# Designed miniproteins, single chains, continued (3), part 93

Each design is a single chain, and the fold is of that chain. pLDDT is the mean over its residues in the fold that is shown.

## One batch from the design tools (miniprotein)

Design m11422
Fold by ESMFold2-Fast:
Structure m11422 (fold): chain A 58 residues (1-58)
Amino acid sequence: SMSLGELGEKLKEQIKKKEIDEELVEKYAEKLTEIAGDSVSKEEIKEAILKNIKEEIE
């Protein structure tokens, strides 16, 4: 499995290429949810990540 840092770096590469793998976003959101604890849901984190990606590529 990849660390949060490795997932983040891969996601940055995909953003630069404008070719986003939803599975990578899912894994990154899962890792962030583990770190954030009970205050934020995985779905909210995933939505925030996808929104930020859309802003970067549009």
Scores: mean pLDDT 73

Design m11423
Fold by ESMFold2-Fast:
Structure m11423 (fold): chain A 68 residues (1-68)
Amino acid sequence: MLKEKQKELEKRALELKEKYKDNPELLEKAVNEAIEKVRPEAEELADSGGYEERYELLLKALEIAEEL
């Protein structure tokens, strides 16, 4: 199931990139803001956590970027 979850994240990431095709600077800003918001959780997972926790964190970051 991890493979299917990865494909879903990749598809959504491509959709986000396509949405900002004409404004890559806005995409970069949205991604950076999303990363900053999830950074504390990412640091905690650096030494621990499984695939499920990492998937949830990536999904959360993607959702934040999509809302910006």
Scores: mean pLDDT 72

Design m11424
Fold by ESMFold2-Fast:
Structure m11424 (fold): chain A 85 residues (1-85)
Amino acid sequence: AKELAEKAIELAEAAIALARAALRLARGEALLRAIAAAIAAIGAKFLAELALEKGDLELAREALEEAVRALELALEALAAAVAAG
């Protein structure tokens, strides 16, 4: 449980970093995508930290799935920001 939650936090932090990069580069419509990615990444980190606090294996698994999804959104947002800039 703890190990999965810690991994989810690491992935969520990576997603936040990529979303921040996308926000820095984004213009026009790409900015909305970057904002959405940042919100998803922050939410995933919050869920992962909550899973770590509670030692809940199921919540840790959900946090990991959300962190992976947030990472995918952040990568898409960064690609869109680079293409639009």
Scores: mean pLDDT 83

Design m11425
Fold by ESMFold2-Fast:
Structure m11425 (fold): chain A 83 residues (1-83)
Amino acid sequence: SLAEEAERLIEEAIRLAEEAVRLAREGRLEEARRLIREAEELLRRAMELFKQADLSQEETSRLIGLILRAIGLIEEARLLLER
């Protein structure tokens, strides 16, 4: 389903964003930037699928929670790259 595809993309974006945070903390800035860009692209695709999916209230709430987690991790990684 579109919901399952969106969830898989968001979970992958979360994994990449977590790795980007780790790499940024280690000073591996170019690798971290690459993973941030990849995570953002996966999140963008997932949000497009989310908008097209006929979701239950429960599915909507769960996917929004995962999206917010992915955004938070991407923002954390970006902040670590800025000074």
Scores: mean pLDDT 87

Design m11426
Fold by ESMFold2-Fast:
Structure m11426 (fold): chain A 72 residues (1-72)
Amino acid sequence: AAQARVEAAKLRLTKIVNEALEKGASLDDVSRIVQKYAPALIAAARAGDDEAVDATLEQMRKDLESVAEKEK
């Protein structure tokens, strides 16, 4: 059960990552953001804390959008 929730969270994360890469986010920026948030996402998924999973994925999505659409 816990492993199935982790797998579902990873699938949702994969969609967000793919969208960011399509928008032009660098692989380095994506890797950094994933590494920063992945432990919290996995812990929340294992605990069955759907609200924390959703909040973590939303934070990751916003961070990834910021690096993909960054104005220099």
Scores: mean pLDDT 80

Design m11427
Fold by ESMFold2-Fast:
Order: structure tokens, then C-alpha cells, then sequence
Structure m11427 (fold): chain A 68 residues (1-68)
């Protein structure tokens, strides 16, 4: 199972992509999730990896789908 921190980051990423599109920055995602940018990069090596993970969380029903 993903950690609570990973779930929080994934949820923040999906929310920001729904609000601002895929141009959303890692810094904005970190701020929404309440973590540092360094914490995001500790869990995800790239923005692409983070967005892929967030998509899998939605498919697995672990976080809400954006714009639903």
C-alpha cells in the first residue's frame, strides 16, 4: 500500500492537474500536499512518475478522480 505521504502527494497532484492542467509545478503540488519539494522528490524521481502514480491511485479507488 502507498504511504500516507504518497497518498497526500498523489491527491494534491490530481487536484492541481484538474484545476490548472498538466503545467502544474512540483512546487505547487508540494504546497497543496503540505510537504517540501524535497519530500516529493524523495518519493517520486520526476513529475511524470508522480502523475502516473496519481492516475493509478484514482484507478485503484484510493483517491478521488479529478473533476468528478
Amino acid sequence: MPSETQLRIGQAARELVAEHGEGTSIRAIARRAGVSVGTVYRHFPSKEALLAFAGELVRAGLIAAPAA
Scores: mean pLDDT 75

Design m11428
Fold by ESMFold2-Fast:
Structure m11428 (fold): chain A 81 residues (1-81)
Amino acid sequence: HMTLEEMVRKLIEAADSVGLYLVDVKLLDEDTVELTFRDPKKGITVKAIVNAKERKVKLYVNGKFVGEFTIDEAVEFIKSL
């Protein structure tokens, strides 16, 4: 039901709401995109690997793997940073 484009948009909007700016986008395959967000004031870097086929988001904070989430869980986690 949710497209890769919609998943990416929700993550970018969540990140922006907490001062994390999109600094890099990498297409890994047809269903998978890597997004990198940074807040230079807090020294936080977040990497999100979004897989639309599996409907999963893998999150890394400052290089540390945090977990594998649904899109809504990933949005909530990012908004907590």
Scores: mean pLDDT 86

Design m11429
Fold by ESMFold2-Fast:
Structure m11429 (fold): chain A 91 residues (1-91)
Amino acid sequence: GAQELAREAVRLTEEAIRAAREGDLERARELLERAAELVLEAGRLLGRELEAELAVGMALIQYGVGLVIGDEEEGLIRAAEILLERARELL
């Protein structure tokens, strides 16, 4: 159900933060893409789709800012923290 999706999103975002800090930016991107999908699905199932969409949008903005300033690691970590907070709130 939605709670299982939210729990998996928490796990993936925590792993993405670790991967980004270890310099594995490719793995961090893949984990965050999957976490965003799970956050959107959980939000939809719980009738909280707008909150989930807002969180994903904010995460994408933070990632984009990281790319523009030349700090993709910080962008990925900030994106992951936003998705992690939303996933925890959907539990």
Scores: mean pLDDT 90

Design m11430
Fold by ESMFold2-Fast:
Structure m11430 (fold): chain A 85 residues (1-85)
Amino acid sequence: AEKYEEQAKKAEDSGNYREAARYFMLAANEYRKKGDLEKALEYVRKAIEYAEKSGDTNLIVAAIIRLRELGEKELADELIKKYFG
């Protein structure tokens, strides 16, 4: 988790929004595996932020899947409506 957080921060600082989104998604998945669902959700939200800035629809789809895995169906449905509805 920590390694992906560091890579995400580095990408964020360099303005590489696609890489920032990708690394925040990887960090979220690691926290989910550890049972830290609150921190997992925090990093999925950051990943969504940077996926939107990058215009990468595939990263938005990945975020929707991660939100559903975390039980955040309402947030996932809102993103589906916003980008695909």
Scores: mean pLDDT 83

Design m11431
Fold by ESMFold2-Fast:
Order: structure tokens, then sequence, then C-alpha cells
Structure m11431 (fold): chain A 80 residues (1-80)
């Protein structure tokens, strides 16, 4: 979980720097770690939702609106 939190934080920093493709890679790595965790843990599901929102925002900033929509819908599923 700690490693996923670190990757998510670094992804956000890269997104702020305009390094969208690098941010996407870190968000995807965080999501892979989180999906192996207990999804009934509220902290895990909340961080998954945030990571998918970060991924959606990165794709939106790249002009990939369909991918952004798909990942935003994923984020809503985990927000509950």
Amino acid sequence: LEKAEELFKKGGLLLNEGKYEEAIKLYEEAIKILEKEDLSDKKVSELLALAYEGLARAYELLGEYEKAKEYREKAEEYRK
C-alpha cells in the first residue's frame, strides 16, 4: 500500500510538470499494486478511485477523451 501511495504522489507531481505520459505510467503501476490488495479495505478502494481519476485527468490532458471517460467511470465504481 505504501508503495502505491508513493507512486500516486509522484504521478501527481509529474502531471503538474506536464509530463503526462510519465504520470500515466506511475498511476498504472499504483493501480496494479492496489488491485492485489484487499478491496474491502476502504483506504485501498479510495486510493484506487484517486489513481483512476489521476489516470483519467492525464488522458484528458493528452486529448484522449474516450480513455479519460472510461477511467473516470472506473474511479466512480471504487468510490462507493
Scores: mean pLDDT 81

Design m11432
Fold by ESMFold2-Fast:
Structure m11432 (fold): chain A 95 residues (1-95)
Amino acid sequence: MEEEREFLKKKLEEWYKEGKISKVQYDYALKRIDELTDEEIRMLAELVKKNVPPELLLQALDEAYYIQKHYTPEERKKRLKEIKDLVLKQSEILK
């Protein structure tokens, strides 16, 4: 999972340097990535590889972090899949 985590951090750095996300969004996202589990990191890395827009990835990151804190383990896995599927569908429309 370290490889996917580093991939996400590098992608966020690229987006920040390109002006696609703000410094505040970049710093916040980096902090959240360090706090997320392998399951959330795997989902987010898949979204990036599917070319989801920065805004949708940041939304998915925030939702994953919320789910981790507030839901049971059984519900968490289901919710993460639902968020991934929704974000991918929205990304296809926005392309």
Scores: mean pLDDT 79

Design m11433
Fold by ESMFold2-Fast:
Order: structure tokens, then C-alpha cells, then sequence
Structure m11433 (fold): chain A 68 residues (1-68)
């Protein structure tokens, strides 16, 4: 399910010290970086490729991942 995919993604990304990850309920994953916007954009492009059934949105220094 999308909720399971978001939980697994949250667990994987929280191992990377470049990013802060927050799972809001079972349907929204918020990723922020205290580093460069370029690192965040690189992650967003990877997520779009790897998770075609998830909606990946970039706004400023924040990535939001939700089910489609």
C-alpha cells in the first residue's frame, strides 16, 4: 500500500544525515534539508523515478510525498 511505501521510505531516508524526515499520519511524508537546495532537488528527481505511484512535490527547501 502507499502507506507502507511511505513508512519504508521514511525509515530509509532518516538514515541520511543530510535530510530531516517527518511522516504525517499515513499519507504524507515531508523531507527538509539544512544543506543545499541542489541536494534536495537531486533526491526529488530520484524519488520521482523510483516511486511512480507517489506524488512528489518540491516547494522551496521542502519535498512533500503523497499517494497519487
Amino acid sequence: SAAEALRELAAELSKDPRFRVELLGDDRLVITSSGSVEELIGLALRLIGDYPDLNVTVEGDTITVTPK
Scores: mean pLDDT 80

Design m11434
Fold by ESMFold2-Fast:
Structure m11434 (fold): chain A 55 residues (1-55)
Amino acid sequence: SQAEQEAVAHEERFIREHLEEALARIDEAAARSSPEERANLEDGKRFLERRHARL
């Protein structure tokens, strides 16, 4: 239905906007983290990118 298409489009737009913000924050945190923390943050970033690769 049109309503379902609009809801999906809205959710995808919301995720894209917030994903970019989240990735930027992870990069900033990684720059200030220990090597162990940085590896965990980079793994988390990679997980998010892979999970939302179809958006």
Scores: mean pLDDT 74

Design m11435
Fold by ESMFold2-Fast:
Parts: structure tokens; sequence; C-alpha cells
Structure m11435 (fold): chain A 95 residues (1-95)
């Protein structure tokens, strides 16, 4: 396996665990629907990128898809400054 691809897979596996934990914390705390949607978008993007990476997709393609999902999730979260704060706090706590 390409060393960059192996590193990308490891990072995506760690990111998926973080986003799953953040989403569970958001649901437990009754976070806003906007924050939940942003976290779900980020998690689904990370899962799809991980699936593509494990299937041997080019690192550039995996990275582009993952960055796209991240930008979309951040866009959703930043619709409201309060939602943006909650989103960032949940991700920090999930680490």
Amino acid sequence: MNAKLEETIKQLEEDVKIYEKALELAKQRGASPTVIEALETYLEGAKKALEDAKAGAPVSQVTARYVGARLLAVGIATEDPEAAREFNELLKEAK
C-alpha cells in the first residue's frame, strides 16, 4: 500500500471516531438541529472518504471529497454564530 494512503486511512479512522463521539454528545445535550446536521454531514463525508481510501482510490480524490464535506459542514454550522461555537466545542471535547 502507498504510505500516504495508509496514513490517510489512519487519520480518517481517527476522524470518524471523533465525529461519531461529537454527534452522540450533541444528541445527548440537545444541541441545535443545525449543529446535528453539520456533524452528520462531516461524519458521512469522513465515512465515504474512508471507504474510498480503503478501496484504493487516489489520495488526491479522497482528500478532495473529504475537504468538500468539511467545507459543507462548516458552512452549515456557521449559519448561526451560536451553532458555530457549539460545533467547535463538541469536536474539541470528542478528541
Scores: mean pLDDT 80

Design m11436
Fold by ESMFold2-Fast:
Structure m11436 (fold): chain A 58 residues (1-58)
Amino acid sequence: SMMEERRRLIIEGASAGVEAIQWAVRRLFEGIDEEEAEEKIRRAQERMDEYEAKAKAL
């Protein structure tokens, strides 16, 4: 159903966002490539917004 597909897209977006943020947070704790880590977090946010848009389009 459309509801199930919407929920799946939301979960996929959240999972991908969590993975990217987790990686970036580790880099920040290591004090390595802080600007890259911040950019990674911003990109993860953008990807989550894209998944939300896809879910809304269903």
Scores: mean pLDDT 75

Design m11437
Fold by ESMFold2-Fast:
Structure m11437 (fold): chain A 87 residues (1-87)
Amino acid sequence: SAELEESKKRLAELVEKFGNEEELRRLLQLVLDAARAGDEELLEEARRREEELLERRDELTPEEFEEEQIRLLREIAELAERWRKER
């Protein structure tokens, strides 16, 4: 899927950009692994939350948007880890 490929590319770019934080890198890697596995439920949830963030983009400064994007990635990574343990 083109959308899946774009999501994987975006996650890889974020890992490169923020990969100096060990915790954040691990969380991003969990999301990337879930995307590679084709976890449709997780990708659907991630896409919905990203759409909500994008709706607010014009109301945020670039710094605030970046912070919110990092928070979203942490939330999705936590869901991925939780679902992996519960399944």
Scores: mean pLDDT 68

Design m11439
Fold by ESMFold2-Fast:
Structure m11439 (fold): chain A 69 residues (1-69)
Amino acid sequence: MLRELVLRAVGYAIAAIGALLDGDLERAREEIERLREIAEELERLGYDELAEEVRKLAEKLEEKLREAE
């Protein structure tokens, strides 16, 4: 479970970064939202430190998305 969630988080983060680089702001927003969902799931499972790191990454990507809009 945990390994699968971490791999999904990495995948969504890479996808969001790729979308931002391509100027696909809609795709970037979707991938960032998926990343936030993973953070919520990690927190629900008691992995608070990992959830916080994933949430910080999502916030950083959202800031980049807002700058690109």
Scores: mean pLDDT 84

Design m11440
Fold by ESMFold2-Fast:
Structure m11440 (fold): chain A 71 residues (1-71)
Amino acid sequence: RARELLEEAIRRAVELSRAHGKPVRFSISALARELGVSPATVRRLLLEAEERGELEVEIEGDVATLRAPAA
């Protein structure tokens, strides 16, 4: 359930970034705490989504910056 909620949150963040043309920034630790998962799980799923070409992500410490892929 928590993984499904996290994957949905990631999809929504990508859609929001695409709709507004603006990067979405968030704390990995804060999102992990809200969803009841580890920060390592959040980071892993973000990197897996980037490897699939679903998003662009940059991680600086605890902050993730997420963008829809540019065409």
Scores: mean pLDDT 76

Design m11441
Fold by ESMFold2-Fast:
Structure m11441 (fold): chain A 109 residues (1-109)
Amino acid sequence: QEEVKKELEKLLAEARELLARARAALAAGDVEAAEAALREALEKLAKALKLAEKLPEEVRKEYLERLLELLEEAIKLARELLKVTDDVRRAIALLLRAIGLALEAKLLL
């Protein structure tokens, strides 16, 4: 379980950095960079969710709450991306993925 916690901490830290990068890219008008960073962040968050499922219930809650905070930021970023992107289908796919992961995390609480 200690190895799982270390990998979770790494994935959450990487996702947070990628979400910050996506936010900065959107502020700079770099839609492609924002989309790429958001997609990679969601990959990290999906892996974190699967690892969190393996933890005991008492420990899992802490990581799921942190994961939900990052997924909420991903949802906000996907909505902002949708307003500025020419690729509406990809932005919708990222939004739906973020919402789906958030719902899965809530069901595990």
Scores: mean pLDDT 88

Design m11442
Fold by ESMFold2-Fast:
Structure m11442 (fold): chain A 71 residues (1-71)
Amino acid sequence: SESFKRILEKVKELAEDPENREIAATFLAMAKALHPNSEKLQPLFDGAIAALEAGDVEKARELLDKAMESL
């Protein structure tokens, strides 16, 4: 969905600021909960959340881009 891609783009924007990474990870966890049966999206969301929690913004962006390409 185009609307869902916009949510993931917003998560990427939030992740650029260290002060907003917790919020970005929270939004991404909610996005994951909305697609519980997507074998393709679930590992990408899990990886991106882990990357955000580790402060690896570049890795998080790569995984979010792959998720958006899969939508």
Scores: mean pLDDT 79

Design m11443
Fold by ESMFold2-Fast:
Structure m11443 (fold): chain A 55 residues (1-55)
Amino acid sequence: KKLEGEEKELVIKLIEMLEDPEVEKDGIVDEKTLKALEELVKVRPEYKPFLEKLK
């Protein structure tokens, strides 16, 4: 499924940002990634925990 490939890319980016102490310390997050994840969570609540961590 092509959609799963796109979701995988988003999840990988999220994990990298969550695990990157520099990004977490600065509180900086890619707005495009955050917005895309917010819409993804509406369809797939499985990603909700990652969205909460980014906030």
Scores: mean pLDDT 61

Design m11444
Fold by ESMFold2-Fast:
Structure m11444 (fold): chain A 68 residues (1-68)
Amino acid sequence: VDERLKAIYQEAAETLSRLSPADRAAFEKELLALAKEAQKQLDAGVPEEEVVDRLRERVRALNARFAA
């Protein structure tokens, strides 16, 4: 288990706890899509560090959008 990935998901979980049920569903759908894309990149042989950095940036952007 990657500590960096765990931190990213914990931050996302905190955001989810503050959202309405409708916004929570939308956030979860987009978060799942990002996680699925990251897994596909790992399966394709993209270096873990690159995938984690990209995922962190994307999740941070998603968090900021839903926090507004």
Scores: mean pLDDT 78

Design m11445
Fold by ESMFold2-Fast:
Structure m11445 (fold): chain A 79 residues (1-79)
Amino acid sequence: MEVAELSPEEALEKAREAFKKAAELEAQGKVEEAKKLKAEAYIAAARAYLNHLVKEGKLSEEEAEELLREVEAFVEKAV
């Protein structure tokens, strides 16, 4: 699956595309769907970056999971 094997740069580019689509959904009045799409895009980008660090041996899987949980909590407050 692309989310697990995505590079940080590729994840950022896909996040930008998701944000543009979210803006179009907001214009259509689908604000809740747009917020969900933005939140998922942020979390996916963070997960791709953390998974990349684990794959390179720079971060443990446990540390990556803890950081991802913090990112999820932050995104829930920001969105």
Scores: mean pLDDT 74

Design m11446
Fold by ESMFold2-Fast:
Structure m11446 (fold): chain A 78 residues (1-78)
Amino acid sequence: MTPEQLAALAATVERIRAALAAAGLLTPEVGALLDEAIARARAGDRDGALQALNRAASLAVEAAGLDRVSAILNEAAT
């Protein structure tokens, strides 16, 4: 993954974090995992960033359901 792709990943995770906060789905656990994903992406650790992001997404889906979380993630990705 290029440095530009890692920067884009970090920016996308920041937008996901903001969107989840606006939806009332940003728990301390989800927030910590998203912050880890951003930090790992900025450090060049693609696999660690994606692992942290996937864990955060799984917790959000468990709390709010797949359809709602998918809609939020799709909006944040644009």
Scores: mean pLDDT 79

Design m11447
Fold by ESMFold2-Fast:
Structure m11447 (fold): chain A 91 residues (1-91)
Amino acid sequence: MVEEEVKKLLEKAEEALKEGKLEEAARYLVEAIKLRLTNKISEELKKRLDELDLELYEKSDPETLEYMGELMRELAREGRELLETENFYGK
């Protein structure tokens, strides 16, 4: 189920990139990254995610990069428990 969800998100991200909807592509890719961090996915999906992430970065203007940065910061806030576990800071 998770692999199917990631695949659908990557397909939506690819379509958004083709249409120049960089903000939508960023949202789909960040959601796929979130699922990858919390679930095991196939090497094929990992490669596809990395390829689309690079393509979005290459096509992005400064506004899109700022938006992606905000989405990634939100993901990092959700994952702060993992950062505390690794660094022992914020206890």
Scores: mean pLDDT 73

Design m11448
Fold by ESMFold2-Fast:
Structure m11448 (fold): chain A 71 residues (1-71)
Amino acid sequence: LEELAKAAEKTAEEYEKKGEQDKKDLTERANAASPDEAKKLEALRDYTVKSYKSGADASREAAENLRKAAE
């Protein structure tokens, strides 16, 4: 169970890392784009960040549940 909990925590960290990378990439693209395109890229960035956060939160919840099951 502890190994599965660690795998879930690692998955959460990968979601957080990918979210930060995509946030950076989309922010840089928005800064280089026209104002209309920048708005679309900013909306996509916000959506992408929320999606990765949800995945990370779910994986951390799974890790906690696995640790509780070991008690």
Scores: mean pLDDT 82

Design m11449
Fold by ESMFold2-Fast:
Structure m11449 (fold): chain A 99 residues (1-99)
Amino acid sequence: MLTDAEVKAGVADIVLAIGNQALERGDYDGAIKLYEKAIELFEEAGDKQGVADAYTNLGIAYLKKGEYEKAIEYFQKALELDPSNERAKKVLEEAKKKL
């Protein structure tokens, strides 16, 4: 049975995927808005891993915009929620090299 939390997490996954498509098209501002919405939905669902993944993608969008300090902040937030996230660790190191 799908709970309200599971439904919200599923919708958040779809929003995250649409944000990834926006990012691939170079629509960084559109991607940021979609990732922020995904974060809200994952938080309402209590899905900490989903929040961490969305913060990682939000950081990547800021990294692509050249906003390196914001990118680092969001990668650090992702790692606070999921310290084992290898993708977040790698993009954090990449962002630090840009400073």
Scores: mean pLDDT 86

Design m11450
Fold by ESMFold2-Fast:
Structure m11450 (fold): chain A 100 residues (1-100)
Amino acid sequence: AKPVVSFAASSVTVAEGGSVTLTVTISNASVPIKAVVLLRQAPGSSDWVPVAVIENPTSNEATFTLSNVTAADTGTYRAVVVLEDGSVASGAGLTLTVVP
């Protein structure tokens, strides 16, 4: 069956200097997970840039923590899961807003 990727944030609005936890949950993976890549798209950009990666997670959950956030952390985030067989799965994106 095709893997299902769920992507959630502890909050979608964070004050400057605060922290947010982004959690990626993978279900229905038929092969082990090779990597989970966190991508960010800046407001007004069409470019997805990798901002973090977790290789060979030991569970079906990957957690990314953004600490001491600034306006530069504002944007749309998306997780891409790479499986050991080379297949790729992703879920819906999420928009994070950093406020003064």
Scores: mean pLDDT 81

Design m11451
Fold by ESMFold2-Fast:
Structure m11451 (fold): chain A 69 residues (1-69)
Amino acid sequence: MAAALAGRRLSPTEGGVLALLAANEGRVLSTREIAEKLGLSQATVSRALRRLAALGVVRRVPGGWELAD
């Protein structure tokens, strides 16, 4: 289900966050780590993660976020 939504048009921020989590599949990344790796603010990344979570493509776990499948 999540993979089917990855093909839709995302904002550059949403696409970058999703691509980073997909490259780190099975790993938990904090909002801070994602922000540092993408060169974005934590607030920008947090907003993108909440949008992606609403679509069911990422999930919040203890310690941060991971790709949902």
Scores: mean pLDDT 76

Design m11452
Fold by ESMFold2-Fast:
Structure m11452 (fold): chain A 78 residues (1-78)
Amino acid sequence: MDAHLREVIAAAEEGAAELEGGNRRLAETLARVARLLLEGASQAEIDAVLAGLDEADRQAVRNALEVPAYHAANADLF
């Protein structure tokens, strides 16, 4: 997962520079959450960051951080 998290951080930071409003906020939040995961932060710290987002944005962040095949099998549970 470390290689994927580093890719997500780089892409989200680059994207945030080109985006505005809610899209920039989503990209900045994605980069922040990916950094927290890479640093070994607790689930409670991650949940606190995600609490500021609407449901669709929270799901978008979760989808970007996880393996899509895993989430396709468990979409209705999470």
Scores: mean pLDDT 67

Design m11453
Fold by ESMFold2-Fast:
Structure m11453 (fold): chain A 62 residues (1-62)
Amino acid sequence: YTFQPPQVSDEEISELFKLADENPKITPEEAARLVGLVLRAISPDTTPEEAKRDIEEIKKII
């Protein structure tokens, strides 16, 4: 196994994208921000605390 696994699961990421797709009030700019936050949260360079903050911010958008 790697020493730097993603801090969030594929299932969790998939669920967030589904919620964003189903939200008619999300602007294209908010969708782009959400994708950026997801990519940062799953990065091996991101700490668990940072990943949790990013996921919390995503949930505020959706």
Scores: mean pLDDT 70

Design m11454
Fold by ESMFold2-Fast:
Formats: sequence, C-alpha cells, structure tokens
Structure m11454 (fold): chain A 62 residues (1-62)
Amino acid sequence: SDEEIEKILKEAEKELLREIVEKGVVFEDPKGTLKERVREIAEKRGLSEEEIEKLLKAVEES
C-alpha cells in the first residue's frame, strides 16, 4: 500500500512537471493542482477513499 502510494505520487508529480516544462503552463496553485492529479490517478487505480485521503494528506504536508 505504501509502495503503491509512492508510485502514484511520483506519477502525479511527473505529469505536473511535464505540463510545466513542455507546455509552459504556470499554475496559480501548484499544490492544489498536484492534489487534483493525485486524486484522479488514485481513483483510476481503484484506491479506496481512505487511501486517497492519506495520499492527499501526504501532498498537503509536503
């Protein structure tokens, strides 16, 4: 579970970074955008609401 959480977080970060670097997108709220990406990926991977909440809290605490 923790390993799965780490993979999702890294994937979300890579996607966000790619959008910034390759598309020149400037996000007014990068942390909020990262949380949205993390939720989308976690939901697509079939994580429970409890797992999603833990993942989002990890992003918030970073």
Scores: mean pLDDT 74

Design m11455
Fold by ESMFold2-Fast:
Structure m11455 (fold): chain A 55 residues (1-55)
Amino acid sequence: SLVEEARKLLDESTKLNLEALKARRAGSPQEEIDAIMKKAFETNERLVKLRRELE
């Protein structure tokens, strides 16, 4: 269902944000942090699109 897909995207977004935070704390290269943030942005874009379809 679209609701279950939205829930999975929310979980994925939470994990990516935590991964980015851990990478920043570990002093990872900015390119690595940017790559994680790009994935988080793309996940959020998919979530926004699904929310529009659920309305």
Scores: mean pLDDT 82

Design m11456
Fold by ESMFold2-Fast:
Structure m11456 (fold): chain A 61 residues (1-61)
Amino acid sequence: RKLSPEKRRELEEIILSGKPLDYAALAKKFGVSPATVRRLNREVLEREVEEGIELIKRAVE
């Protein structure tokens, strides 16, 4: 694996910050491919969407 658990956590925090993402710049900073950054972004957003859907279901029954 090219991305360490610590680097993965830092990248997840950046994604969750809601700032516009420059995949190329993040890939360079973390020493991974832009495809790796994009994949992690999708994984994080899919998890957040799932949590958000569950929260909405609880609010509206």
Scores: mean pLDDT 70

Design m11457
Fold by ESMFold2-Fast:
Structure m11457 (fold): chain A 64 residues (1-64)
Amino acid sequence: LSEEILEEIEKAMILIRAAVLRIALKKQGKEEEGEKVFEEVYRLVEEGKLEEARELLEEAEKKL
């Protein structure tokens, strides 16, 4: 298994987690916040900043 494939799997997992959080925040009445977090996580993933994406996601989950 190549490093590139492992990285793509990690990106997919982060984005799935972000999508779940976005749905959870919408149910809490925080739709705008959830969308902003998702967009920011998506940008970080596209930039290859997976560690920053995970940290942002973990911080946002604490607000849930």
Scores: mean pLDDT 81

Design m11458
Fold by ESMFold2-Fast:
Order: structure tokens, then C-alpha cells, then sequence
Structure m11458 (fold): chain A 89 residues (1-89)
């Protein structure tokens, strides 16, 4: 399961780099499904939602990443997502 989760993570990152955010989301969700403790997959899912300006989903993804593994970059991104959501209301 872990090997296949890493493969989906890599494919998601390649889709993200190409600007294919829908495919990136699908690959990161598959990585999470195979390995729910993959903090990087949750973090990258949050970054994709930030690019799509879906701040509610970005917040959820960053919160899940932080539950799996504390990370100062994810904490800062969570704060940014929360501030952007407040401005979009």
C-alpha cells in the first residue's frame, strides 16, 4: 500500500506542476486513501485547493496534514487560508 501511495503522490505532483489541478486532487485523494498517515499528500491537496481559491477545502486539508505531522509551513499555510476565507465572505 505505501509504495502505491507514493506513486499516486508523485503523479499528483506532476499533474500539479502541469496545472492540471483536477487530476492532482484525484491522485492526492488516492494517495490518502491508500495511506491516511501521508501528511505530504494532505499538505499538497491543501496547496491545490489554495490555487483553486477553495479556502474551506484548503483549511480541511492543512488541518489533516497537521494532525498527521506537525509542520511549521503547513501551520503558516493554514493561517493564510483562514485569512483568505475571511476576505472572500
Amino acid sequence: HMEKANEYLKRGLEAFKKGDYEKAIQYFEEAIKLDPNNAEAYYLLGIVYMKLEDYEKAIEAFEQALKVKPDSIAEKMLEIARRKLEKKK
Scores: mean pLDDT 86

